# Ledger of designs, part 28: designed miniproteins, single chains, continued (2)

Each design is a single chain, and the fold is of that chain. pLDDT is the mean over its residues in the fold that is shown.

## One batch from the design tools (miniprotein)

Design m4950
Fold by ESMFold2-Fast:
Structure m4950 (fold): chain A 83 residues (1-83)
Amino acid sequence: GRVEVEFTDLVQAGAPTTRVTVRNLTEGSEAVVRIQPGGATEKTVVKTYVVPPSVSTGELTVEAGQTVEVSAPGAPALRLDNP
């Protein structure tokens, strides 16, 4: 299956980057993505992950029937099921 994950409100004012962790809970694999704010103010930041690519560039393989967890500093963890 194809999974797209959108992260919002995960960037803090003055931070050069925010680290977002995406975990495949079914397989235990993990990717970390670095997201920069646009401009000099706090931003809603959108980042899309697509299946399948490699994990080293902040991409994660997620197949149908697998569960993904997304976490970032200051935000509650989100769980997404890919049926």
Scores: mean pLDDT 52

Design m4951
Fold by ESMFold2-Fast:
Structure m4951 (fold): chain A 92 residues (1-92)
Amino acid sequence: LEEELNRALALASGAYGAAAHHSKDEAERQKYLAKMEEVAALAKTETQRQGILNAGRIAAAEAASWDPEEAFAAAKARADEYTARAQELLAK
């Protein structure tokens, strides 16, 4: 479960980072950056938290090279999916 949780958190972090990068307005951008930090805070240790944030930044950088409109829609949908999965794993 720990590996699955960390993977889900890293994917959620990356998706929120990508959504923030492609957001059309500042308020929405700040909202997704805050969600990225919240997802990382769900990690069990500070080292894992930093790893999740770093993995998320890398994933966001890759997503940023894609078409902005499609990237935003995809990143937002993926972020919600991965966050729900991580919360499900934590609820056990």
Scores: mean pLDDT 71

Design m4952
Fold by ESMFold2-Fast:
Structure m4952 (fold): chain A 89 residues (1-89)
Amino acid sequence: MEIDESASLEELFTMLLNLLGKAMKSLSEEERKEVERLANEAFRAFSLGRRDELIRILEEIIELLKPYEDNPDVAAAIKAAETLIRKLR
């Protein structure tokens, strides 16, 4: 899946949340709860304009998902998070 790097921060964040929803279907219940917690923290950081906090949370999501990157939905979520981090820096 090609991530539109020309998209706004809001569009990329929405895309990330949708991709995380797909990736979560391939995770255990415990891992799904952790991703959901991190996604909620990311939404709060994004809404408050807390760029450094958002970057940290996105990096934590990437680390959690990396063991499952052979799954295309997980790989797409990681790529979306990495793209968003690049645009926030």
Scores: mean pLDDT 81

Design m4953
Fold by ESMFold2-Fast:
Structure m4953 (fold): chain A 61 residues (1-61)
Amino acid sequence: SVDELLEEASKENVDVEKLIKEGTETFPSEESKKLVLELVTSTDEEEKKKLAEELKKKSPA
């Protein structure tokens, strides 16, 4: 889920490349892949939260 991705991306010493790969496989649309990349690579916690909200909007159940 997006919440799980956000929690993992917010941990210290996370494997960024692994999270990007797993996240983009989970959210395969081009728009969602961009959001996953920005979410995982962002260093700003507020930006991560904003990107997570946008990813949720793009991936309604």
Scores: mean pLDDT 74

Design m4954
Fold by ESMFold2-Fast:
Structure m4954 (fold): chain A 68 residues (1-68)
Amino acid sequence: MKPASLEEVERLLREFGEKYDPVEAETLLRHLRGSPGGGAEGAIRWAKEKAPDDPLAQRLVEAAESLL
């Protein structure tokens, strides 16, 4: 994990939240800040369940997987 990778996941998670659910995104963002691995797993699961066909979801999943 690098600081730039964490910042990228935070940015993508925020963008995805603005599009679909900003409240759920904020909850996952707080989890990501406290536990990067746990938050990344949550973000991957949520993106796949919420909008798997969205390119933004695919980018979020790939970036979050880089934190594991």
Scores: mean pLDDT 79

Design m4955
Fold by ESMFold2-Fast:
Structure m4955 (fold): chain A 90 residues (1-90)
Amino acid sequence: AKSLNQRKIELGAELGILRIHLTVLRRYAQNLSPEQQALLARIEQQLEEIDQLLKQVEKSTDPNEQQELLQQIEQLLEESRRLLQQFLQQ
Protein backbone atom coordinates (compact mmCIF):
# COMPACT_ATOMS: atom_id res chain seq x y z
CA ALA A 1 0.00 0.00 0.00
CA LYS A 2 1.27 3.49 -0.91
CA SER A 3 1.54 6.20 1.76
CA LEU A 4 -0.65 9.32 1.51
CA ASN A 5 2.50 11.38 0.82
CA GLN A 6 3.56 9.01 -2.01
CA ARG A 7 0.05 9.20 -3.55
CA LYS A 8 0.18 13.03 -3.34
CA ILE A 9 3.56 13.09 -5.16
CA GLU A 10 2.34 10.71 -7.90
CA LEU A 11 -0.93 12.65 -8.46
CA GLY A 12 1.04 15.93 -8.60
CA ALA A 13 3.29 14.39 -11.29
CA GLU A 14 0.21 13.26 -13.30
CA LEU A 15 -1.21 16.81 -13.09
CA GLY A 16 2.14 18.19 -14.36
CA ILE A 17 2.14 15.80 -17.34
CA LEU A 18 -1.47 16.72 -18.29
CA ARG A 19 -0.61 20.45 -18.06
CA ILE A 20 2.33 19.93 -20.45
CA HIS A 21 0.04 18.07 -22.90
CA LEU A 22 -2.53 20.92 -22.78
CA THR A 23 0.20 23.55 -23.32
CA VAL A 24 1.46 21.69 -26.41
CA LEU A 25 -2.12 21.27 -27.76
CA ARG A 26 -2.85 25.00 -27.22
CA ARG A 27 0.39 25.94 -29.06
CA TYR A 28 -0.35 23.82 -32.15
CA ALA A 29 -4.17 23.80 -32.19
CA GLN A 30 -5.31 26.65 -34.44
CA ASN A 31 -8.86 26.97 -35.87
CA LEU A 32 -10.53 24.84 -33.18
CA SER A 33 -14.33 24.43 -33.39
CA PRO A 34 -16.43 26.05 -30.60
CA GLU A 35 -17.03 22.53 -29.23
CA GLN A 36 -13.27 21.76 -29.18
CA GLN A 37 -12.53 25.13 -27.51
CA ALA A 38 -15.21 24.46 -24.84
CA LEU A 39 -13.82 20.95 -24.18
CA LEU A 40 -10.25 22.28 -23.84
CA ALA A 41 -11.44 25.05 -21.47
CA ARG A 42 -13.30 22.45 -19.36
CA ILE A 43 -10.13 20.34 -19.04
CA GLU A 44 -8.14 23.46 -18.03
CA GLN A 45 -10.74 24.30 -15.34
CA GLN A 46 -10.57 20.73 -13.94
CA LEU A 47 -6.75 20.83 -13.78
CA GLU A 48 -6.96 24.15 -11.87
CA GLU A 49 -9.46 22.51 -9.47
CA ILE A 50 -7.04 19.57 -8.96
CA ASP A 51 -4.21 22.02 -8.14
CA GLN A 52 -6.39 23.69 -5.47
CA LEU A 53 -7.29 20.28 -3.97
CA LEU A 54 -3.58 19.29 -3.85
CA LYS A 55 -2.84 22.53 -1.93
CA GLN A 56 -5.69 21.61 0.44
CA VAL A 57 -4.09 18.16 1.01
CA GLU A 58 -0.79 19.89 1.96
CA LYS A 59 -2.59 22.15 4.49
CA SER A 60 -4.58 19.27 6.06
CA THR A 61 -3.29 17.48 9.19
CA ASP A 62 -6.14 14.91 9.22
CA PRO A 63 -5.23 11.62 7.42
CA ASN A 64 -8.93 10.87 6.76
CA GLU A 65 -9.46 14.29 5.14
CA GLN A 66 -6.23 13.84 3.12
CA GLN A 67 -7.46 10.42 1.89
CA GLU A 68 -10.86 11.84 0.80
CA LEU A 69 -9.18 14.77 -0.99
CA LEU A 70 -6.74 12.41 -2.76
CA GLN A 71 -9.69 10.25 -3.93
CA GLN A 72 -11.41 13.39 -5.33
CA ILE A 73 -8.16 14.33 -7.12
CA GLU A 74 -7.87 10.80 -8.59
CA GLN A 75 -11.47 11.02 -9.92
CA LEU A 76 -10.92 14.48 -11.46
CA LEU A 77 -7.64 13.35 -13.09
CA GLU A 78 -9.43 10.31 -14.55
CA GLU A 79 -12.21 12.58 -15.93
CA SER A 80 -9.60 15.02 -17.32
CA ARG A 81 -7.77 12.16 -19.09
CA ARG A 82 -11.10 10.93 -20.54
CA LEU A 83 -11.97 14.43 -21.81
CA LEU A 84 -8.47 14.80 -23.31
CA GLN A 85 -8.91 11.48 -25.16
CA GLN A 86 -12.31 12.72 -26.41
CA PHE A 87 -10.65 15.92 -27.69
CA LEU A 88 -7.88 13.93 -29.47
CA GLN A 89 -10.45 11.65 -31.19
CA GLN A 90 -12.22 14.66 -32.80
Scores: mean pLDDT 84

Design m4956
Fold by ESMFold2-Fast:
Structure m4956 (fold): chain A 117 residues (1-117)
Amino acid sequence: SRLEQEEALFKELDKDGDGAISFEELVELMKSIGLEPPEFFKEVFEQVLGPAIDFSQFRGLLDVLEMEEATLEEFKNKFGKKYKSLKGDEEAFRRFLLEVSIAGGVHELEEAVKRVT
């Protein structure tokens, strides 16, 4: 499955076998699966994700970065007050979604919506 493929790739990049990868290794992994890291990505990694991320954090990251436009519009509607506070800055809103999803991907986003609605 795609999940097994992503886990295998993550483990290949985890050179120390500690279950975590660096920012540089994460960028290489993202590019290898056809994703371009956004400009805010290094800042989020350093300030929110810490010095390295585990596989669960990586999965949460992918859920936001690969998010379909229709799904993004649903989250803009559900987090309407937050999106308006960002003055329609889509990059800042994707950063917000990324920070929320880090622990549990789309499931954590759905739980966060329940808390703000």
Scores: mean pLDDT 68

Design m4957
Fold by ESMFold2-Fast:
Structure m4957 (fold): chain A 77 residues (1-77)
Amino acid sequence: EKELEEKLEEGSKAISRMLKRAVDIAIKLEKEKISVDEYYSSLPEEEQERLKKEYEEIHEKEEKMIEAIKERSEKER
């Protein structure tokens, strides 16, 4: 089950990075009293594309991790 551990580690690291950025952004937005949509609209187009690609990569790793967890959960039920 080395593959499960590797997928969990990759997914965990990706989710951890995403959560850190989300929390930092949320704190910044709350401090500045601006909305999420307003924040993203203020970013340069290059930054928006970069964030979109990062999100897609993280989401892909997250989905693979969730699938691995579901498979194991079903096996233990």
Scores: mean pLDDT 69

Design m4958
Fold by ESMFold2-Fast:
Structure m4958 (fold): chain A 90 residues (1-90)
Amino acid sequence: SKEALLKKVEELEEKFKDDEDVKRDFELVKKLIEAGRIEEAVDLLINVALSKDVEAALEVAELAVRTSSPEVGARIRKEVVEKLRELAKK
């Protein structure tokens, strides 16, 4: 749900509160959620989380898949797998 996704953003904001670089990205994610641009919000949130904590990024992806339509959930799964493969090549 929108509320569950917003709560997850707030949890990540608290976890990374001392990181000024990601603060603006979290504000953009919240604005995208409020605008109904959920796929873009999830993509940005996963990218931000992956730059800090892979486990947090996976939790975001799992939440988004569970609360999205089947089509959006499939897209999120594919994008997360591709991001993780790229990270593993490093």
Scores: mean pLDDT 77

Design m4959
Fold by ESMFold2-Fast:
Structure m4959 (fold): chain A 90 residues (1-90)
Amino acid sequence: MEKFIKAVTYMYLASIAESLTREQWEKIREVTPDPEIQEWLKEALEKEKSMKEMSEYLLKKAAELLGVEEEVVRQAVEGDNEAWRLLLEK
C-alpha cells in the first residue's frame, strides 16, 4: 500500500512537472519520504535540471517502487486503462 501511494504520487508529479515552480519543487523535496529521491531532487534543483529530466527520473522511481517497466507507468500517466490494470493486479 505505502509503495503504491508513493509511486502514484511520483507519477502525478512527473505528469505536472513543467507546471510546478522551483519554489514548489523545493517544498516537494522537503516532504519527499524517500531519502534517495529527496537527495536527487536537491541535486537536480541545484544543477538546474530540466523538467523533462525530473519527470523521467520520477517515472523511473515509480516503476522501481511498483516493480514494473517504466513504459507501463508512462502509459498509466497518459490515461491507459490497461496500464493501470497492470499496476493494480499485482
Scores: mean pLDDT 79

Design m4960
Fold by ESMFold2-Fast:
Structure m4960 (fold): chain A 70 residues (1-70)
Amino acid sequence: MTQEELNQRALELEQAVRETFPPEEAEAVLAELEERAIAESGPKSSSPEEFMEGVLATMERLLAERKAAL
């Protein structure tokens, strides 16, 4: 995945969170998802690009799980 594709996925994820939650909650949710995704993805990545792809994929999964709980 290219840096441009990663940036696009990050933008789409941020938009999805902002459309699902109020602005104050959206920021907290984004921070929570990012922190957890970094913790899960960090030890397994061999490059910064691979790390970012893993973080985004984990954040997307965690957001879907959180939406299912609503």
Scores: mean pLDDT 75

Design m4961
Fold by ESMFold2-Fast:
Structure m4961 (fold): chain A 97 residues (1-97)
Amino acid sequence: MELAEEGERLAREGLEKAKEGDGREGGRLAALGGGKAAEAAVRERTPEGSERSRRAGRLAREAGLEAAKVAKTGEEAAYGTAGALSGIGAEITAELA
């Protein structure tokens, strides 16, 4: 599967879980999605690839932030934070392409 598409799917799923109050699953999915979006931004240095990586990164950032808001433990907050930071990294990396 294409990395940016998989990252977008995971980030969107994470955002939905976070909005349901599941900070653990939301954060975990956001971190996975953000990581894939960041890797895609590095590997897929085309206008189309950069656009997809930016979209996936933006969703991962939003999912991570929402997961952090509903986090009940430090571990859940760490996953949300990792998702948000990975998403930001993907957006910045894609912009530099």
Scores: mean pLDDT 84

Design m4962
Fold by ESMFold2-Fast:
Structure m4962 (fold): chain A 92 residues (1-92)
Amino acid sequence: SEELAAELDRACARAVEAAKKAAEYFVEADKTGDPEAVIKGIGAVLRAIGDAAEAALLAKRLGRPEAALACNDAVNAELAPAGLSIDTSGLI
């Protein structure tokens, strides 16, 4: 359970980092019109979704659905500047 808790924390940290990068890329794309920034933003969103889904499944295995919801909230706080949100609650 301690190892799974550490894996959850790492998956959530990766999801938050990817979400922050996605928002940065989409804000850059909006300012510059650079299609490469759009492509990088999409890639970062897909990484955020994958890592957030892993965190949600780990939280379910630990019997800690509140940890998955907290991770989803943290990811959405980072995506908010780009007008984006995700919902992993269906995985809990």
Scores: mean pLDDT 88

Design m4963
Fold by ESMFold2-Fast:
Structure m4963 (fold): chain A 68 residues (1-68)
Amino acid sequence: ARVPELIAKLESDNLAERIRAVVELTRLGDPAADEALRKTLEKMDPSVRKAVLQALPPEARAYAESLL
């Protein structure tokens, strides 16, 4: 299933993979990913988090912001 695979990628040592997983999971809006997304966004450097959120489509950005 896509959601568990993306959640696993949030824990990747590769920053680009983690960012891609955040983008995809926020696009899907699946509540099963909410805790993992929140933890990943909270652990991000504030400047990196801002850049990631700004790169998201409006609906995905609103969803990600609702988790914080």
Scores: mean pLDDT 79

Design m4964
Fold by ESMFold2-Fast:
Structure m4964 (fold): chain A 82 residues (1-82)
Amino acid sequence: MIEELSPEEEEKAKEALEKFERLLEERAPTDEVVRKLVDALKNNIGFGGSLDELTPEERAALALIGEILGELAREEREREPP
């Protein structure tokens, strides 16, 4: 079962998720690919098992997601002054 977050945490999570989905749409070659990537992520976000169980499409989704998350992390570091 999914743990419930506070309303403020839910709003931040939704905002982050929307930004993430937008970046996926911009970088994926087709909308169909984006939908498969998002669906694979949502279905497998909670898995703690072996990544070897993933389909090639799910593995490609995770690779693209990791790339986008890496860029987001880099962007946030640049936005915070030292």
Scores: mean pLDDT 60

Design m4965
Fold by ESMFold2-Fast:
Order: sequence, then C-alpha cells, then structure tokens
Structure m4965 (fold): chain A 111 residues (1-111)
Amino acid sequence: MEEVLEALEEARREIATDPRPGSAIVRSFARVAATLFRLFDPEIEKKIEELRAAGVPKKEIGRFEIEEVSDYFSISSKSALRGIDLLLRGESPERAAEEALKIREELLKER
C-alpha cells in the first residue's frame, strides 16, 4: 500500500509541474503499473515453488509463469489506469491508491 501511495504522490507532482502533461501522465502511469506489478513477485514465486514441489515438469512451470505474468500485468495496468484517472479528476493520492488497490483486489477475485 505505502509503495502505491508514494508512486501516486510522485505522479501528482509530475503531472502538475511538467510542461508536457501528456508525457508526464504516460510516465506516471508506467511507474504506478510497475509498482503494482512488483506486489505480485512473492505470489508468483510461491506458486512456482509449489509446482516444483509437486513434481511438475520445468517446461509446464515455465508456461504457468508466462500466464501468471500476463494476468498480473493486465491487473496492474487496469489498476494503475484507475489511480491515474482519479488524480486527473482532482482526487487525492490517498483516494487514488485506495481505488487502485480496490480494483486490483476485485480483478484478482475474477481470476
């Protein structure tokens, strides 16, 4: 949570101060999405270890890892987009982080 809030606080500063607001929005979106994606690293690692312990072949584990990364990247991007949208509407970084994490949890439940 704190890492996501910090990323959105930085996004608000950059969007407000950069003379190229469109460029600042794109860079801020990418940073927030990357921050959200990094939150899945422990989850991905745990699942890979469980598959390895169960004797799943390395090739099948590799396929699973690609599918998990693709899903988590999609979830992170959609969540980041919601956070940035709220900042552009004048919401606080705290509210943007709350809603981004809420969308992340809802999308995880839909998997």
Scores: mean pLDDT 81

Design m4966
Fold by ESMFold2-Fast:
Structure m4966 (fold): chain A 100 residues (1-100)
Amino acid sequence: SRAARLAEVVALTEAAIAALRALLEQGDLEAAVAFAEGAVATLRLIAADDPEVQARAEELEGLVRKAREAVAAGDEEAARRTLEELLERLEELRAYLRAR
């Protein structure tokens, strides 16, 4: 059902925000990127029929890719900044979903 799917998308988004904040506080950038990759992939799968959520998930995928590249390059500051931007975009997605 549409309502059940919306509830799933909201729950995933809130869980992703909480987990990413915890991983960033711990300084585990590799785990933060890996978690974000999985969360964004799941978001795209469960919200496949929602074009606005798909567009936001594509932007999140771009940020995940940038964070992965920064971690691979050993640029911890760039990785942290990109993951913080990803958190801001997830919070914007949460606000969008709650306003529906």
Scores: mean pLDDT 85

Design m4967
Fold by ESMFold2-Fast:
Structure m4967 (fold): chain A 97 residues (1-97)
Amino acid sequence: MVEELDELFRRLEEDPELAIKEAERILEEAKRLPEPSAEDRALGRGFVEGLRTQVELGVPRAAVAASAVVTARAALEAGRSGVAEAAARAALELARE
């Protein structure tokens, strides 16, 4: 639900450790999904480039990491393993830097 995603985003933005734990959980769950299509992998790459652009534009890393976790979770729920894995990996890198 939109309201639940907004609340999750705020919690993730405030707590980098929570963002790391959620991203690691999503990565493990994504490994159990079927191999991603070429389209799914391309969408994942495009999403990660968008996150890098946001950081370059001065969006705080915690907010970008939170956005990446929210997208990774939504992608996982939609069966989009390529987007889920790419977004979760990006969230881990952003939250740990």
Scores: mean pLDDT 81

Design m4968
Fold by ESMFold2-Fast:
Structure m4968 (fold): chain A 64 residues (1-64)
Amino acid sequence: GMAEEEEKERLARLAGEQFAGQAQKAAGTTEEPKVEVEIVGDSIRVTAEAGGKTYEVTIPLSDL
């Protein structure tokens, strides 16, 4: 139902925010990272650009 879709979107947002922080630390920058989040089946794909570098991770929803 809609509540299940909202929960997936909430988990995707949290995963994106967490990964953005990790990307900032890895790049050694205080610049706000450019983050893109996609729900791909039962997984969340997060892409973050920080300090001229691109970081990607795919997180299974079962791990959240």
Scores: mean pLDDT 75

Design m4969
Fold by ESMFold2-Fast:
Structure m4969 (fold): chain A 73 residues (1-73)
Amino acid sequence: EEEKEKKRLLKLLEELPQGIRDLVDAVMSVIRKRLEKEGRTDLLPEFDAEEARVRALTDKSIEEIKKQIEELK
């Protein structure tokens, strides 16, 4: 019943943080490969800085999501 559905939803939500990280990794990989292919190595330092910023924001958001999931348990 409701308890069983709650457990199923919590399991799906527990997979969400890794899904978000995988998505960020895929997007960053595509952008980096495109810059390298187009010879835009001049933009790589700015891209590396922005990737680091996006990853830091992603980690912070994931910690907030994990906290909310724990509050649902």
Scores: mean pLDDT 80

Design m4970
Fold by ESMFold2-Fast:
Order: C-alpha cells, then sequence, then structure tokens
Structure m4970 (fold): chain A 96 residues (1-96)
C-alpha cells in the first residue's frame, strides 16, 4: 500500500488534535490503557508477536503525548516509521 507523505500525516494530526479537544481525554487514555493491558489479545487478532503488539501500543502512546504537546511533525515521523516497521527509528524518536 502507498504510505501517505510526512506532510499529509502532519496535517491529518493537526485536524485530529482539533477534534480531540472536543472529546473526553480520559476516554482516549482509558483506551490506550486497555490496549496495553490486552497485548496478547491484540497480537492474536493482528497475527503478530506480543513484543510487536507492545511496540505498536508504546508508539501510539508516544504519538498521543506528542500530539497533546503540539509536536505534530515528530508524531507524524513516529507513526510513519512504525507503519514502515522501522522499530529502531520508533525507539529513537520515543527516546528523544
Amino acid sequence: MPLPSLEEIKEALKELAKKLESQDPAALEATLEAMRANLEKLAEIADISVEEARRQVETLEAAYELIKAGKYEEAARLLLAAAQGRWDETARLIAA
């Protein structure tokens, strides 16, 4: 599948941030917590390893924190790297 460009992801995240301002943040945080608590089930559904499921959830949590901080370019880079399976790059971006 063709992946969207970094600029397209960045603009989509800015629009998502506007929508998130009108939503209950506790509900979104509860969803991320539930995903982290159910890694084995997510791995089974997605036909991936539990370690890969954990990396995906950690990436989503990190992206959400970046979006809340207004760091849309960093969030877009993180999500794009994850979509490409570049877990070394996602780990670097999360650590930065």
Scores: mean pLDDT 71

Design m4971
Fold by ESMFold2-Fast:
Structure m4971 (fold): chain A 71 residues (1-71)
Amino acid sequence: DAPPSAEELEAVLAALREARERGEPVPEEHLAVHEEVARALRAGRPEEAFAIHARAALERGVITEEQAAAA
């Protein structure tokens, strides 16, 4: 899997913000991670964006520490 595109991440951010505006409980930490990844991609730093995403996935237990280090 390639890291998500800036457009895909911006669409996710828009959906999360819309959910919050509807009164749905959206964890701030999830929104913050997506915003940081999108910011890195907009700055032309895909490696940094991938590292941020991989760290968040590791914290959620989705990937191993070795997989996160490879990002």
Scores: mean pLDDT 65

Design m4972
Fold by ESMFold2-Fast:
Structure m4972 (fold): chain A 77 residues (1-77)
Amino acid sequence: SEIVEKATKKAIEHLRNEHGLEPEEVEASEPVPTPEGYEVLVRVKGTKDGKPALAEVKVLVGKDGTVTVVSAKIKLA
């Protein structure tokens, strides 16, 4: 799905660039319809500062083509 691909790419970019988290395993939910577009929950297992990290990134893929991170939750082990 183009929606899932866009959401996954945005989540990975956000985690790398803003949180220093390097993704190793990525799982995306099925898109959930909203009035503004589609929400995708992207779950990531990876490393941050050499330590295991888990992240959940909620991404909105808007009907206007904008891709926005709605929320990001990161947990270090």
Scores: mean pLDDT 87

Design m4973
Fold by ESMFold2-Fast:
Structure m4973 (fold): chain A 100 residues (1-100)
Amino acid sequence: SAETEELIAEVERLIDDMRANRASLSKEQIEAIARRILELLREAELGLGVPEEEVDRRVASFEAAFAEMLASEDDPAQLAAGVVTYLGIARQELRERLAA
């Protein structure tokens, strides 16, 4: 749907903005943006017809990985790079599902 395409576009915009601005973002800002991306990712996957139980498992996996990155990385720029790389995989999967 047009709404699902807009959600995917917003996920991509937030990832690209985090990549572009990583040198000026605080750890708290990166955490807030990452959590927002996960919210939009969940809504986008549900909009594509992925079962809620599957979406919830995937989001939980992303949250666990992010919590570990947040606990182990004190450099905001390196944290942003890690988040962008990790969520980049989810971004690619969303685009592949949308294109199918």
Scores: mean pLDDT 84

Design m4974
Fold by ESMFold2-Fast:
Structure m4974 (fold): chain A 72 residues (1-72)
Amino acid sequence: SAMEEELRRLHEETGAEQRALAAALATASAEQRAAAEAVLAETQERVDAEKDPLAAARTALAGARAALAAAR
């Protein structure tokens, strides 16, 4: 079904984003890592309240990656 295909795609994309963030954090400075972790922690409460946790997780990961990039 279309819903099952979409959920599979989102799951695969979320996994890829998580792995990319983990790799970036492994080589990031302490300030960059702290900024990314703060964004993830801040959005975790919203993720828990969301009706679509997978979409919420993708948003949180994207925010963390953006914070990591912005922290130089």
Scores: mean pLDDT 68

Design m4975
Fold by ESMFold2-Fast:
Structure m4975 (fold): chain A 72 residues (1-72)
Amino acid sequence: SVADEVEAIVAAGEAEARRLVAEGRLDEALQTVSDTAQRAMDLARANRDSATAHRALERFGELEAEIRALME
């Protein structure tokens, strides 16, 4: 399903972003969040799945905020 495909994109992007955070590569982690969010949103938009799109945006927004909190 679209939701399953979007969840796979979210899970992979989150794992990669957290790996980059662990390496101290915060700018690259933010870029990874942005790139995976774009792919997830494009897929949800193409399939008109607003619920899946909202969940993906919320999750990526939380992850971006978490990473930005580390950039003091």
Scores: mean pLDDT 82

Design m4976
Fold by ESMFold2-Fast:
Structure m4976 (fold): chain A 89 residues (1-89)
Amino acid sequence: SELEKIYEKLQELRDELLAIASEHLDNEATSRVLELLNQALYAVRQGKFEEARRLLEEAKRLVEEADVPEEAKKKMLELLEEMLELVES
């Protein structure tokens, strides 16, 4: 189904983002980003796309506020924007 394809792509993007986050963010910040991403994926599975969007926007805010190399921040934000596009389509 379309929902299953969206969910699978979101899982791939989450894993890519988490790999970058784990190298550049503190354990606490990485755990918080993971919590928000997992909650967003759960919301998508329940058909709650507006809740998923809100959770992804919160993860984006945490990344934007993080003191990390600009290249790492840009890559994480690009992945989050792709996740947001999937949820907002």
Scores: mean pLDDT 86

Design m4977
Fold by ESMFold2-Fast:
Structure m4977 (fold): chain A 94 residues (1-94)
Amino acid sequence: SMEEILKLLEELEKLLEEIKKLMSPAQQARLDAVLAELRRLVEERAPVEEIEKALKELYLLISEAQTEYNVPQELVDRAVEILTEIARLWKEES
């Protein structure tokens, strides 16, 4: 399932590129930083608590983007689905 997690992370990164187009440069930088941290935590096999914290921070940034930048609901829903699946698979790996 590590291969599945990495594939989901890649899908998330591609999807977030579409969301980022609608965000401010400061919010884009914040999103990129949290994504980079999540990838680092996954690659280092960090404790579940650290992964869940990073996933929650991404969720909050995406929710903020939906509210402030009129991000299409379909993109938000797909991003949330990927975050939820990463969390589920990580708990199974742990």
Scores: mean pLDDT 83

Design m4978
Fold by ESMFold2-Fast:
Structure m4978 (fold): chain A 62 residues (1-62)
Amino acid sequence: MTMKDIRDKMLEYIKKNVDLTEEQLKELEEKLEEGEKNAPSEKVLQAALDYLNGRSQEELDE
């Protein structure tokens, strides 16, 4: 899985699990790209995906 694929998955999960504005989504996209430029880590990205998945679970339980 490439960093681009991971980033795409993160954005998809965020759109589904987190209620964000268009501006916030843009900021997140830019932060992901900067992180990718500054020595990205698959572990970090996977941890973020797991966290966002947990967020969705919490929303359902709330």
Scores: mean pLDDT 59

Design m4979
Fold by ESMFold2-Fast:
Structure m4979 (fold): chain A 64 residues (1-64)
Amino acid sequence: DSLKFTYRLLGFYYLNLGKKAYEEGNYDEAIRYYQKALDYFRLAGDEVGIKEAEKFLKEVQEKK
């Protein structure tokens, strides 16, 4: 499904933006990007992406 493929790509796109924001100490921005990544991975049905986004979201919340 081309739509699910696009959602998966958007999930990884926002996950990478979240990681960059986290590395820069922009924890609020990282949370927003990880939340967007999670939403797109859910739309894609990507269980691995969902777990990865949830892990990073938890990690950034612990640093804030």
Scores: mean pLDDT 87

Design m4980
Fold by ESMFold2-Fast:
Structure m4980 (fold): chain A 67 residues (1-67)
Amino acid sequence: LTAKEKALLRLAGVTESVSVDALAAALAIMTGWSLEEAKEFIRKVLGREDETLSREEAVEVIREVLK
C-alpha cells in the first residue's frame, strides 16, 4: 500500500471492514463529491450493492479514486 492509500484507509476508519457510508464520507471529503456521488462510485467500482465492504474492497475503491 502507498502512503496515500494508507492515509485514506485511516481517514475512512477501515479496520477489518468499513461501512459504505464511512468510505463514501471519506471519498466525498477528498473529491468534493456529494455522499450519493461517492456511494455511486463505490457501487460502480465493485459492481455490487452492499452496506459493508471488506478491507480488500475498500482498498480497490481507494486505488480507483487515486488514479
Scores: mean pLDDT 80

Design m4981
Fold by ESMFold2-Fast:
Structure m4981 (fold): chain A 64 residues (1-64)
Amino acid sequence: MDAGLLATLGGLYAKQGKDEEAAKLIREAAKAGMSSSLGKGTADFARKAGAKKAAEAGEEAAKA
């Protein structure tokens, strides 16, 4: 699975307010080899969108 596609879908779900689904997609992106920089960018985007769980998932990916 493409980590970039999973991260992009997670961002779109976060923008729609589907925080739990966004967090799941971002965690799957991390498992698929998402880079730390992509994880940080996704976390920053999710925080700006108000999606707290998605932001936490992105921060975990950035630290891993």
Scores: mean pLDDT 78

Design m4982
Fold by ESMFold2-Fast:
Structure m4982 (fold): chain A 88 residues (1-88)
Amino acid sequence: DRAAILREEARRLIRELERLLKEERSRPNPDEELIRRIQEAIRRLQEALEKLEKAADAPPEVRQQAIQEAVEAIREASTLLSEYRRRR
């Protein structure tokens, strides 16, 4: 089930972003803008995860919308992680 796969990917990304957030906060001079971006990405993933769960028994249109929102949230989170890991 695509929704089940997206839920697992969202949970994995939330865990990775939470690790990144803890790492950044532990630095002598934390990047406040990066912290804000990570918090926003976590929030969007959590919202998408909740919508996917609620849409399990919903009409196809609602399910498809929840899937599209989850894909977008996952894409944005993956981009943020790639940007952070990229060397200058």
Scores: mean pLDDT 83

Design m4983
Fold by ESMFold2-Fast:
Structure m4983 (fold): chain A 66 residues (1-66)
Amino acid sequence: MSPEERAREEYLARIDAIAAETRRTGDLEAGRLALGRLFAEMEAAGMPQEHLDALARHAAARLAAL
């Protein structure tokens, strides 16, 4: 597995963990803030825009399923 694929899988898992915690607490504001911080971290790490866009769609879908 490429380092890029591994990083993407780790970020997907972190998004899923934030969504699960948001579901558990019902605190949508805390969930949005946590996702915002995670995406700022990914952007600072130099993730390609196409991967950021894909991860953002995944995060939105996870929150919409609550």
Scores: mean pLDDT 80

Design m4984
Fold by ESMFold2-Fast:
Structure m4984 (fold): chain A 88 residues (1-88)
Amino acid sequence: GTMEGNIGLGKKNYDQALKLAKVDPEKALELAEESGWHYIAAGRYDSAVDSLRDVARTLEKEGHKEEAEKLKKLADEIERKMQELRDS
């Protein structure tokens, strides 16, 4: 897909993940991960990290700590990869 197409899919999946975080945490986790990968495909690492952390915060607030921790770890891994790319 195009860069713009990947950004659009990232935003769409992020919005759906936020809506589902309270009622379907497993689906919210899946959509948040897909959102992150679409942002990465567009080279938007900061957007990937921010969206994953925002969904994680919402999941944690709704009592879904395990799903939140999975997204936090993914965001941390992406942030580390961003740092490695900047140092190259």
Scores: mean pLDDT 85

